# Designs tried in a protein design run: designed miniproteins, single chains, continued (5). Part 20

Each design is a single chain, and the fold is of that chain. pLDDT is the mean over its residues in the fold that is shown.

## One batch from the design tools (miniprotein)

Design m16712
Fold by ESMFold2-Fast:
Structure m16712 (fold): chain A 58 residues (1-58)
Amino acid sequence: GLSKKEKEERIEEAAKKLGISKSTLYKLAKGEISVEEFAKKYGIEKAIASRIRELLQQ
């Protein structure tokens, strides 16, 4: 798995690129928000949202 530092860096980079808060990305990574709900709320394709979650869970 990824180190805490690598995970934090990936979350921060994704947050900046998507214009989404780090706390929301942590919720996606933890499963507190579904891929479908995240995709709908932020106007992202479900396939892209799913890939983001997978990258954050590594």
Scores: mean pLDDT 76

Design m16713
Fold by ESMFold2-Fast:
Structure m16713 (fold): chain A 94 residues (1-94)
Amino acid sequence: AAERAAEAAREAARAAAAGEGVGAAVAAAAGAVGAAGGYAAALAGLGDGAAARAAAAGAEGAARAAREGGASEEAIEGAERGAEEAREAAREAE
């Protein structure tokens, strides 16, 4: 679950970054932080659910930043898709 959520968060960050500009960069950073947090939580032995939730939060942050930053429609759609996949992975980890 954590690995799948982290991958979805990375995809959300990549999609957000494709929108260009400061808003896209912030969205990409938020997604990357979420993915890293999930991985770090897993390494710390906090459990797969905690790691997956951290990654999902990052992916949601990326999608939100893409929408608020005025990223392209394609970038927003990609980030939102990644956020949904990360949320599903987090639910499976519960």
Scores: mean pLDDT 69

Design m16714
Fold by ESMFold2-Fast:
Structure m16714 (fold): chain A 65 residues (1-65)
Amino acid sequence: LSEKELEAQANIVSLAALASAYKSAGKFDEYEKLKEAIDRAVELVKQGRYDEAIELANKAIKEAL
């Protein structure tokens, strides 16, 4: 894996962990927003657009906190 690809995947894993925490807390609106961000980031990774995936994931984490 390239360094950028690994970073994008790590950020997606962080989003998934945060989404799981929100779901467990019963915060389903926040969970759905995070799931949408995860799906978009995964699509960008599939397209090789790692910088955009990293930026999107970081923005989603910041907006959730």
Scores: mean pLDDT 82

Design m16715
Fold by ESMFold2-Fast:
Structure m16715 (fold): chain A 80 residues (1-80)
Amino acid sequence: SPLERLQALIAEAVRLLKEADNLYKQGKFDEAIKKYEEAIKVLQEALDLARKENFDPSLIDTIEQLLEIAKKKLEEVKKK
């Protein structure tokens, strides 16, 4: 179902963000960048799916907030 797919995409994005954060803490900036970029791509897919399927506005807002956080973290690591 679209809901199960959306939940899977969000779970994958959260996993990728945690991996990126751990790599960043280890000073592995190039690897962290790749994982943040992967998380952003997955979150964009989740957002597109949520909008296309007319999911709850609060869920869409949550995905948008998570995407914004991921983008800000990516920009910070790129400055290293």
Scores: mean pLDDT 89

Design m16717
Fold by ESMFold2-Fast:
Structure m16717 (fold): chain A 78 residues (1-78)
Amino acid sequence: KEREFRLEIALSLVRAYYGAAKAAGVELTPEELAEVARKALEEVGLPEVAERAAEAARKAKSAEEALEAVEKVIEEAK
């Protein structure tokens, strides 16, 4: 399914960014992860999901919670 594939691409991009930052010892904010998620989802042509994921990430208290919020929004969008 093309929609599910696009969602998986966006999630992979967000996870790759988070993983790279963690490996480099860079502390990400929820706002920074929200921006990464928004751009990734917009790039795959899902702007409605992009706004929902970014908003959920911005409400998180940590980058880890923000990633979990993005993952949940993407899973629910399938």
Scores: mean pLDDT 85

Design m16718
Fold by ESMFold2-Fast:
Structure m16718 (fold): chain A 61 residues (1-61)
Amino acid sequence: MELIEEASPEALRETVELTFGLTGLSPEEAREILLKEYEEMSEKEREALEKLLRAVEEALA
C-alpha cells in the first residue's frame, strides 16, 4: 500500500471491526483507533474517514 487512500477508508473500517469483534471492545475503542489514523491523514482523506468512522460506530453500536 503506497498510498494511504488505498488503506484508509475500507481497510481501517475492516481492521477496526475485526479488532473490535475479536477482543470484544466497546465502540469507543474502535473510534479511538480511527481517530488516530485520520489525525495523521490529509484533509481530503479525513473527510472520507469521517463518513466511515460514523458508519463504523453506528454499525458496531
Scores: mean pLDDT 57

Design m16719
Fold by ESMFold2-Fast:
Structure m16719 (fold): chain A 62 residues (1-62)
Amino acid sequence: MTPEEAIAKLLELEQKEYPDVDVTKEVVLSELEKEKFGLEKDVLPREEYAKLLEEEIKKILS
């Protein structure tokens, strides 16, 4: 799967979840942060949280 295909698929899923929101790449990444790491952000050291977020962004953009 290309990075463009991955972003397109993620955008489609987020748009389906939030149909009244103009979904942009920035909005998608922000929601991914909240959804996947919301709980962990409160319990993990900031540096570890940043590393996990970077890895997810790399997966989406790669």
Scores: mean pLDDT 57

Design m16720
Fold by ESMFold2-Fast:
Structure m16720 (fold): chain A 74 residues (1-74)
Amino acid sequence: SKELEREILEAFVHMILGLALSVATDPAVRAELERWAEETLEKVRQYAEKGDFEKAIELVKELIRRADELLARQ
């Protein structure tokens, strides 16, 4: 169901944020990780509601890439 697929994608966003925050030491990097995760979560929710799971998955992949870039800055 659309609801289950949305919940799974939201869970992935939360897991990515949790893992990134577990190794982030710079307060500015932590704040930016949280901001990007919140923005990604909102967009994932919107695309999932429209049934565009391909786009929702792409947004989760982009969050992973962005987290790697942010963690490399500290």
Scores: mean pLDDT 86

Design m16721
Fold by ESMFold2-Fast:
Structure m16721 (fold): chain A 71 residues (1-71)
Amino acid sequence: MTLHARDGSELGAKLVNLAGASEEVMKELSELAKELRAQGKSGKEITEELARKANELLKDKGVEVIATGGD
């Protein structure tokens, strides 16, 4: 599948880091995504909610989100 209209900056970096950081966090985000899809939310809405939830969960676990640039 091809993705062209993504926000690959701040939100993308946080989601990628999250995928490698914690399986539990990913499970919480997956449940949230399912709920939002059931409500008829768009991919953009889902991505924004997931980014917010991810930041909250990482902060709760005492993990600081460090964004580094890609090449």
Scores: mean pLDDT 62

Design m16722
Fold by ESMFold2-Fast:
Structure m16722 (fold): chain A 70 residues (1-70)
Amino acid sequence: MLEEEIKKLEAEIEKNPSAELYYKLAILYNMMGKYEEAKRYAKKSLELDPNNKQAKALLLNVEAAIKILE
């Protein structure tokens, strides 16, 4: 279940935060339709790794989804 996967990633982040873990968390929140959470974690991923094109693309998609659902 997505909620259990999120809990596992949050536990891993507590031990050793990384751009990859934040990016995975952003994907899971996006899949759940929780776009504000997805946006926050995608930004966290880019803060740690500004050259991550996948995280940047995800952030743009999430921001577009938020605008449509306004």
Scores: mean pLDDT 82

Design m16723
Fold by ESMFold2-Fast:
Structure m16723 (fold): chain A 62 residues (1-62)
Amino acid sequence: SKLLEYSPLELKAYLVKKGLLSEEEADELILEAYKKSNGKLNSEEFKKYLIEELKKKGIKVP
C-alpha cells in the first residue's frame, strides 16, 4: 500500500532501485497507466491502472 502513496517519479525510483523494473520499463508502465487514466497522474483510476500493470509484470502490490 505504501507504493500507492508515492508520486509517479518516486514509484519509478523505487521500482528501479529494487531491481523490479528497468528505467525504461518503469517509464512505459507509468505512461500506460497515465493514458488509461485519461491523463490524470494523481487519480484513483491512475492508481488502479498502475496496480494492474504491476501485476502483469509479476510485481505484487498489497
Scores: mean pLDDT 73

Design m16724
Fold by ESMFold2-Fast:
Structure m16724 (fold): chain A 66 residues (1-66)
Amino acid sequence: GSLSERAQLSERLAQPVVRKMSEKMKELEELEKKGVPQEEIDEKLIEFQRKGAEEFRKRLEELRKK
């Protein structure tokens, strides 16, 4: 039904974001293990989330052009 199609589309749209987030989280955890200050790690996470939101918005706008 409609729910399975929505789940499939959601997963297709989310999968690149989830992969990038997973990779970034691993990077931030390695920085934490290396003793990088939490403040710097938080700044990097905020910047990553901001850029991710902008990229997601651009993808939505591109889909709307069709």
Scores: mean pLDDT 70

Design m16725
Fold by ESMFold2-Fast:
Structure m16725 (fold): chain A 67 residues (1-67)
Amino acid sequence: ASAEAEALAREGERLYEEGMKLLKAGKNPTLGTGLVLRGIGDALTALLLDPESPVAREAAEKMGMKF
């Protein structure tokens, strides 16, 4: 449902931003990479659940994904 997709997309964006912050700071590259990959996975899953969700699409675009 749209609400579940939006929640998942917002969590994915949060994880991606946290991971990117760690990578840019040169801190804990293993954790940073894991958070980035998890964020991307959550955004993709949100788009699979609701491909027309503006929130999910915006999150994916902020992560550099184009659909």
Scores: mean pLDDT 80

Design m16726
Fold by ESMFold2-Fast:
Structure m16726 (fold): chain A 55 residues (1-55)
Amino acid sequence: MDKLYYKIVNSTMRPILKGLVYDENGNLVDEIYGSTEEEVEKSVLEKYPDAEKVK
């Protein structure tokens, strides 16, 4: 099973944030939106519980 990574960035529209989920080869797997870092992180971890946060 491939290791997943995520990072949280500002989207084009504020105050919306974007969580980008990548596999270990750097392929974008998913994009998750939320109004706070906590919402995005919760949504990522609900869908990908083993995902590791990166800068």
Scores: mean pLDDT 76

Design m16727
Fold by ESMFold2-Fast:
Structure m16727 (fold): chain A 58 residues (1-58)
Amino acid sequence: DEEARRIEGSKGQLRNLTKGKDEEEARRAIEEHRAYLERNGLDTEPLERAIAELEAEK
């Protein structure tokens, strides 16, 4: 439940980060967000799962 909620939150954040951006800009935004999480000792697993699930939805 809590894990699923975090993944859904990350999906929404990814959609917002990539909205109106081309593929290159979207990739940079995602990499910057991943780097932010790592610098602050935050869990990157929900972000990675959200990316995988959004790719599977294509």
Scores: mean pLDDT 76

Design m16728
Fold by ESMFold2-Fast:
Structure m16728 (fold): chain A 76 residues (1-76)
Amino acid sequence: DLDVAQQKAQTSAQLGGLAGLQGSSDEESKKKAIEAAKKAGADLVHVHIGADSITVGATVTVGDATATAVYRLPRP
């Protein structure tokens, strides 16, 4: 249902963002973020690397319900 899809999308985006912070380069951060979000149940993942931030969007479909969540974290 929609609530389950929203919760999974939020969790996937958060886990993706946290994993992305462990990358030592923009490419590694993006790869880690995508891998973590997909392992958490995301069907589609979008990662944007900014100068001071990483933004992860995760889309999850459960049955007929689709939800997208976006999580943004500061980067050093």
Scores: mean pLDDT 81

Design m16730
Fold by ESMFold2-Fast:
Structure m16730 (fold): chain A 65 residues (1-65)
Amino acid sequence: SLEELREEVVRRAAAVGKANPDLTDEQIRGAAAVIVRYVAEKHGLQLTDEEFERLVEEAVRALRA
């Protein structure tokens, strides 16, 4: 489900951010996009552009937390 995908994206992003506290804003945005694409492809889910951007924003927040 989209909810399960969202939870995995947030969990993975939080772990990456915690392991890499010195990431730049550009690196954080790049990592967020890579995580969202990886999780979506792994689960065979086709995201709309709006869903993708929303998940990237959530991943960015988790990476910064």
Scores: mean pLDDT 86

Design m16731
Fold by ESMFold2-Fast:
Structure m16731 (fold): chain A 55 residues (1-55)
Amino acid sequence: SSMQVEAEYDKQLQEIGDETGKKLAAETDPAKQQQILQEGMKKAQEVHDQREKQL
């Protein structure tokens, strides 16, 4: 069902956010922080794109 699909994507987004936040908390270099944010945003966008195709 779409509700189960939504729950799975929400879980993936939560995991991406948690990983990104953990990496940012451990990093002091602004350039590396920017890279971490960009990678997190890219992963989140891929999840959104997959959700759009599935729903």
Scores: mean pLDDT 82

Design m16732
Fold by ESMFold2-Fast:
Structure m16732 (fold): chain A 133 residues (1-133)
Amino acid sequence: SMEEELERLRERARRLLLEILDWLEADPRAAFLRTLPDTEALNIPDASAIVPNPMSLDTIRRLVEEGRILTVEEFRDLVAQMFNNWVLLMPDDDPRYSTAVDLGNETLQRIDEAVAARLTPEELAALRAAKEA
């Protein structure tokens, strides 16, 4: 019973995460987020020191599909990290900087609203507890 309830909860959570990714990937502003930042092509001094753990949409989707993201909080953190990579790497006059800020804020707000609408605080706590077990 409890294991079946957790499996159904994980399926509902995974579906929510995939719907957010589908929405973001459909936005033409998100094209540059699909792959990891090419720090060599960008010719940025110390890029690997600025962004030691780069993240991309394709990587996040793979992790969700492989069942390696088990909580909403982990998903939200990876999405925030992906946008923050571009905020840290780009000068503030680069369109990718302003897009990362604006689309980042829009995406995190959409995650928060979708979570509030579809999952209870008790369900979020259950997902966190199950990951730590």
Scores: mean pLDDT 89

Design m16733
Fold by ESMFold2-Fast:
Structure m16733 (fold): chain A 67 residues (1-67)
Amino acid sequence: GIRQALLAALEEVRRRFGDEAAREVRPILLEILASQPASVQEAIELVRERLSGPVGDTVVEALRRHG
């Protein structure tokens, strides 16, 4: 589900950008989860509004892979 996809996205950020980047991204992903997106596509759109650049791209790719 979307929760598992967001957790996978957080682990991908930690792997590519390190623990500090993952700590900064975590509250954003939790806020997106708390908004209860109706679909993976809606979660991706919320990520694109909140996160940009390589970190945002990594989260979007992980959501597509695991959602």
Scores: mean pLDDT 86

Design m16734
Fold by ESMFold2-Fast:
Structure m16734 (fold): chain A 62 residues (1-62)
Amino acid sequence: DAAEQRLLEEIREHAKKLAEAKGKALNAESITFEEVDETTLKATLKVGDKTVVLTFPLPLPA
């Protein structure tokens, strides 16, 4: 559980950085982070007239 919480936090921060880098490269107008579940993170990017959705599924805890 402690290891799971640590992994989740590290993965969330890594995913956030990836989404921010992607959004910056695409010149996104906004970035919204949504937790579908404890094991699924979704990032929604608004790029001009398009919406880009990035999904980061987390691995099952060991």
Scores: mean pLDDT 71

Design m16735
Fold by ESMFold2-Fast:
Structure m16735 (fold): chain A 82 residues (1-82)
Amino acid sequence: AEEEILQALNDGIEKLYELVGPEEARKAGREAAAKMDPSATIVEQALARVEASAQKGMELGKKDEAEKILKDVRDTVEKARA
């Protein structure tokens, strides 16, 4: 379950890196990580980075693609936790 969640998060990040560029995606991810609680799990940290990169994609006018990537990741995480 956790391995499947981490794979989905990694796939989402890779797609968002292609969508927004690795520099912008990394910057958004770093800003999201800086706002997180120190007790946050690796999965919660990775999901926050995916969400931040998707938000950047939406700001760059790629809203439909960014929302689809984010939804696919969230759906996989939710199903694996159920």
Scores: mean pLDDT 77

Design m16736
Fold by ESMFold2-Fast:
Structure m16736 (fold): chain A 90 residues (1-90)
Amino acid sequence: SFFEEARRIAERGSRLEVAGALVRGLERLKANLDNPDLQEETLNLIVELLRLIREREPKERAESFVEEVLYAVDQIDKKAGEKLRELLKE
């Protein structure tokens, strides 16, 4: 499944694989706005991928990437963006 592949990439993936998983996560979020459970699961995976970026990349590059993903989520759904910001504070 997408979630199993995204978790595998989060644990061991290259930069390109992480970026690809984030794009797929954003597409899945957009497709599942009417399903709160799948929306929450998708947001949790996006958080895991962004935390991986923060661990592996220099701070300035990581934060720029995080801001781009937050912006993309806000453009898809403002409530999902608010929830993602809250999850990233932890």
Scores: mean pLDDT 76

Design m16737
Fold by ESMFold2-Fast:
Structure m16737 (fold): chain A 59 residues (1-59)
Amino acid sequence: GLAEAQRLAREAGRALAAGDLETARRLSKQAADMLPDPEHAAIVLAIAEREIAAAERRL
């Protein structure tokens, strides 16, 4: 449900902060998969991909 999606999104954010880009991508996709609206899921994934790309450029 939505609460589980929010929890996975927080864990993805923590993985991103730790530099674990692979885990951040995996958890972001899992969070999106729990959203019933595919358009909302696409927005969540796009935001995650943008943040991960920014982190990669910093490395």
Scores: mean pLDDT 76

Design m16738
Fold by ESMFold2-Fast:
Structure m16738 (fold): chain A 83 residues (1-83)
Amino acid sequence: MEKIKKYEEEIKKDPNNADAWAELGKVYYEQGKLEQAVDAIRKAVDLDPNNPKVWETAGDLYYKVSGNKKAAEKYRKLAEKLR
């Protein structure tokens, strides 16, 4: 329990930590907070659009939350291109 607080504290110390936002998105998804999960992954991508790990996480979470395979595949390809 309280994984959300861990990543919220990391973001409070460094609000530009894209990896922390991506991990927070995963935790929101695990807790059924789908809207907050999508918002967190969008924030991670906005903060670090050149980080392939962030795009990979965004694609996975977007697919799990929205069921949109085309958008998830687009994000996966962007992650591969940035590596």
Scores: mean pLDDT 74

Design m16739
Fold by ESMFold2-Fast:
Structure m16739 (fold): chain A 69 residues (1-69)
Amino acid sequence: LAEEARRLLEEAEEAIRRGDLEEARKLVQKAETLVIRGLASGEISAEEAQELGARIRELHERIDKLEAE
């Protein structure tokens, strides 16, 4: 699950670079869901969740700034 979440965040960064903000947001939301579920099930460690959570917050902020008009 942690590797899947990381892959989704990498895909979100690529979507941001392409200007696909809607796709980027969906990918970040999918990664966040995986982190929450993985942490709850014990498939993702607290350390992995902290690292992924920091990336998720950074990408959310970047997407929000780019969408704000």
Scores: mean pLDDT 81

Design m16740
Fold by ESMFold2-Fast:
Structure m16740 (fold): chain A 78 residues (1-78)
Amino acid sequence: MEEAIRVLREAAEKVLAHIGDPAAKQAVLEGYERALEHVRRGDLWAAQGAFGDGLRKAAEIQGPENLPELDLSRLPRP
C-alpha cells in the first residue's frame, strides 16, 4: 500500500512538471485522487485504471508527445 501511494505520487509529480495546460493538470490530479481512494480501499487494479484515465484525458488536452514516460510496474497489473 505505502509503496503504491509513493509510486502514484512520484508519477503524478513527474507528469505535472511537464504540463502547462491547467485543464490537463486538473485531469491528472483528478485521476491521482481517484487512484489514491482505490489504493486505500485495497483495489490496486482500479487505482491503476483511475490514474491511467487521468493521464489519457491530459494527453487528449495537450497531446501525448508532451507527456513523460511513466513506470507503473510497481502497481498490480490487470
Scores: mean pLDDT 71

Design m16741
Fold by ESMFold2-Fast:
Structure m16741 (fold): chain A 93 residues (1-93)
Amino acid sequence: MPSDEELLKEAAKLAHEAIVAYNDEDYEKAIELLEKAIELLEKANQEDPLVLENLARVKEFLAEVYEKLGDYEKAEELRKEAEELLKKAKELE
């Protein structure tokens, strides 16, 4: 099983690749990469504020991508999830 550090590094790499895809207007690829990043971060320690803050950032970016595709309901859902993650991260600090 990968370590939390390895999960965070791989998720960061996927998020960076998603930025490139987003700038190329390849929103389907950006979604795929961000969903993979979320999956990796959800396997990491959910009591670590750094993990929760990274999850929130990835979900906020995924919301931005869905908004570009016109899926405003999914974008709002993801932003609410990100706010809850940031609140939990702050409570753990």
Scores: mean pLDDT 87

Design m16742
Fold by ESMFold2-Fast:
Structure m16742 (fold): chain A 70 residues (1-70)
Amino acid sequence: DLEELQRLGREFRRLVEELEKLNDEEGIKYGEEAQKKAVRAYIEGRYDEAIEILREAIRKLRERLKELKK
């Protein structure tokens, strides 16, 4: 679903921006790699895989933010 993919992309972007504000280089790097994988899947027509990549990335970025906030 393209609409869900766009919604997940926006949420993913907000999480990366929060990590950027915290100067978390490791989390930012993870986000960049996840974005590349999701974009590749999308370009190749693997929309369900792109959605799953974004969901996993969002989950991990949320866990990372919890660790950084202690």
Scores: mean pLDDT 84

Design m16743
Fold by ESMFold2-Fast:
Structure m16743 (fold): chain A 61 residues (1-61)
Amino acid sequence: DVQLLANKAANAAENGDVEGVEKYVKEAEKLGKGDAIARASLQVAEQSGKEEAAKKLRELI
């Protein structure tokens, strides 16, 4: 479920969970949605001031 992966990635980004954002974005890539979910999660990480998670998400895009 793409929506479930998007929610998990966004929650990980908001919490600064670098391992979590990478895991959920890679799972989304298997469904052809990695870029879309990474971009949405990057916005969440930047708004939440989570620089390490934001840096990882920029690498995944």
Scores: mean pLDDT 85

Design m16744
Fold by ESMFold2-Fast:
Structure m16744 (fold): chain A 110 residues (1-110)
Amino acid sequence: LVMLALHYYQQGKYDEAIRLFEEAIKIDPSDAEAWANLGSVYARQGKYDKAIEYYKKAIELDPSDAQAWFSLGQVYARQGKTDDAISYYRRALDLDPSNSRAQDNLSGLE
């Protein structure tokens, strides 16, 4: 389900992607990747409050997912919540120091 949902997301078929990620979550509510991907679809649609909700669920389930922390930082940065964005980017870098985008984004905010 997750792989098919990612395929629809990449094609811009956001409603189909959302439905399949929601089905994946119903089958396995502990699938942190499915929660993170659902957050990414909503972020792409500009629905930042929903994106934040789903990314926070993803990091609650898997706090070692550096990409989820980074994505949460990007959403907060887009909302102008600079202090929150800095906090989440730092956590992403603590988990994956090789994330050059998180380094660049953090440097731009500091």
Scores: mean pLDDT 83

Design m16745
Fold by ESMFold2-Fast:
Structure m16745 (fold): chain A 69 residues (1-69)
Amino acid sequence: GDAEAKELIKEALEALRAGDTEKALELLQRALEYSTNPDLKKGIEAAIEKLKAGDTAAALAALHESLQV
């Protein structure tokens, strides 16, 4: 559920701080599978899009906002 998705987002944030973008993307894709809240899903999708574009700062911002949903 959304609580499990948020735990995966926290792990993705740790991976990004360590510079492991590949692991962060894997964790965020799993977070999407557990998420049921549409706002949470949109935040995770935005973060994945930003990471694929190479914008780690924007991805971090989107993930921090997603944790407040």
Scores: mean pLDDT 84

Design m16747
Fold by ESMFold2-Fast:
Structure m16747 (fold): chain A 91 residues (1-91)
Amino acid sequence: LEREVTEGMMLIAAAVGNGKTALDLAVKNGADAETLVEIAEATADGLVRLGKMTEEQARELKERARELAETTKDPAELGEKIKELIEEKLL
C-alpha cells in the first residue's frame, strides 16, 4: 500500500513535468488553442485519477482553460496561462 502510494507520487511528479513540457513543445510547434486546451483537460483528468486533484478542481481548470482559449488570441500566452492554472491546482 505505502509502496504503491510512493509510486503514485512519482507518477504524479512525472505527469506534472511532462504536462508542462508538452505545453511548451505544443506552443513551439505552432499548436492551436484547441490543442492546448486538450492538453490541459488531459492533465486535469490524469490528476483526478491519481487523487491529486478533486473532480471540482479539474472542472474549474477545464472551464478556465476554455475561457482563456476564447479570450486569448496568442497561443504562447494561452500556454503560459494554462501552465499557471495547473500550478495553482497542484500546489
Scores: mean pLDDT 70

Design m16748
Fold by ESMFold2-Fast:
Structure m16748 (fold): chain A 68 residues (1-68)
Amino acid sequence: SLEEKTEELIELFREMHRAVREETDPEELQRRLSELVERMEAILATLSPEEREEVLERVREEVTRELE
């Protein structure tokens, strides 16, 4: 469902933030970030343009809330 894909994208964003905070090896950090970005792109590719806009808006709201 769209909700499940939104939650997965939010979790991938959290994993990216966690990787940046915790990974001290630049090569391993680059590898982890590349894998996470690839997964995000794969999910976005399954969505219509309208669904992508809605999902990205929800992800942005959740991420902004967690960082504030």
Scores: mean pLDDT 80

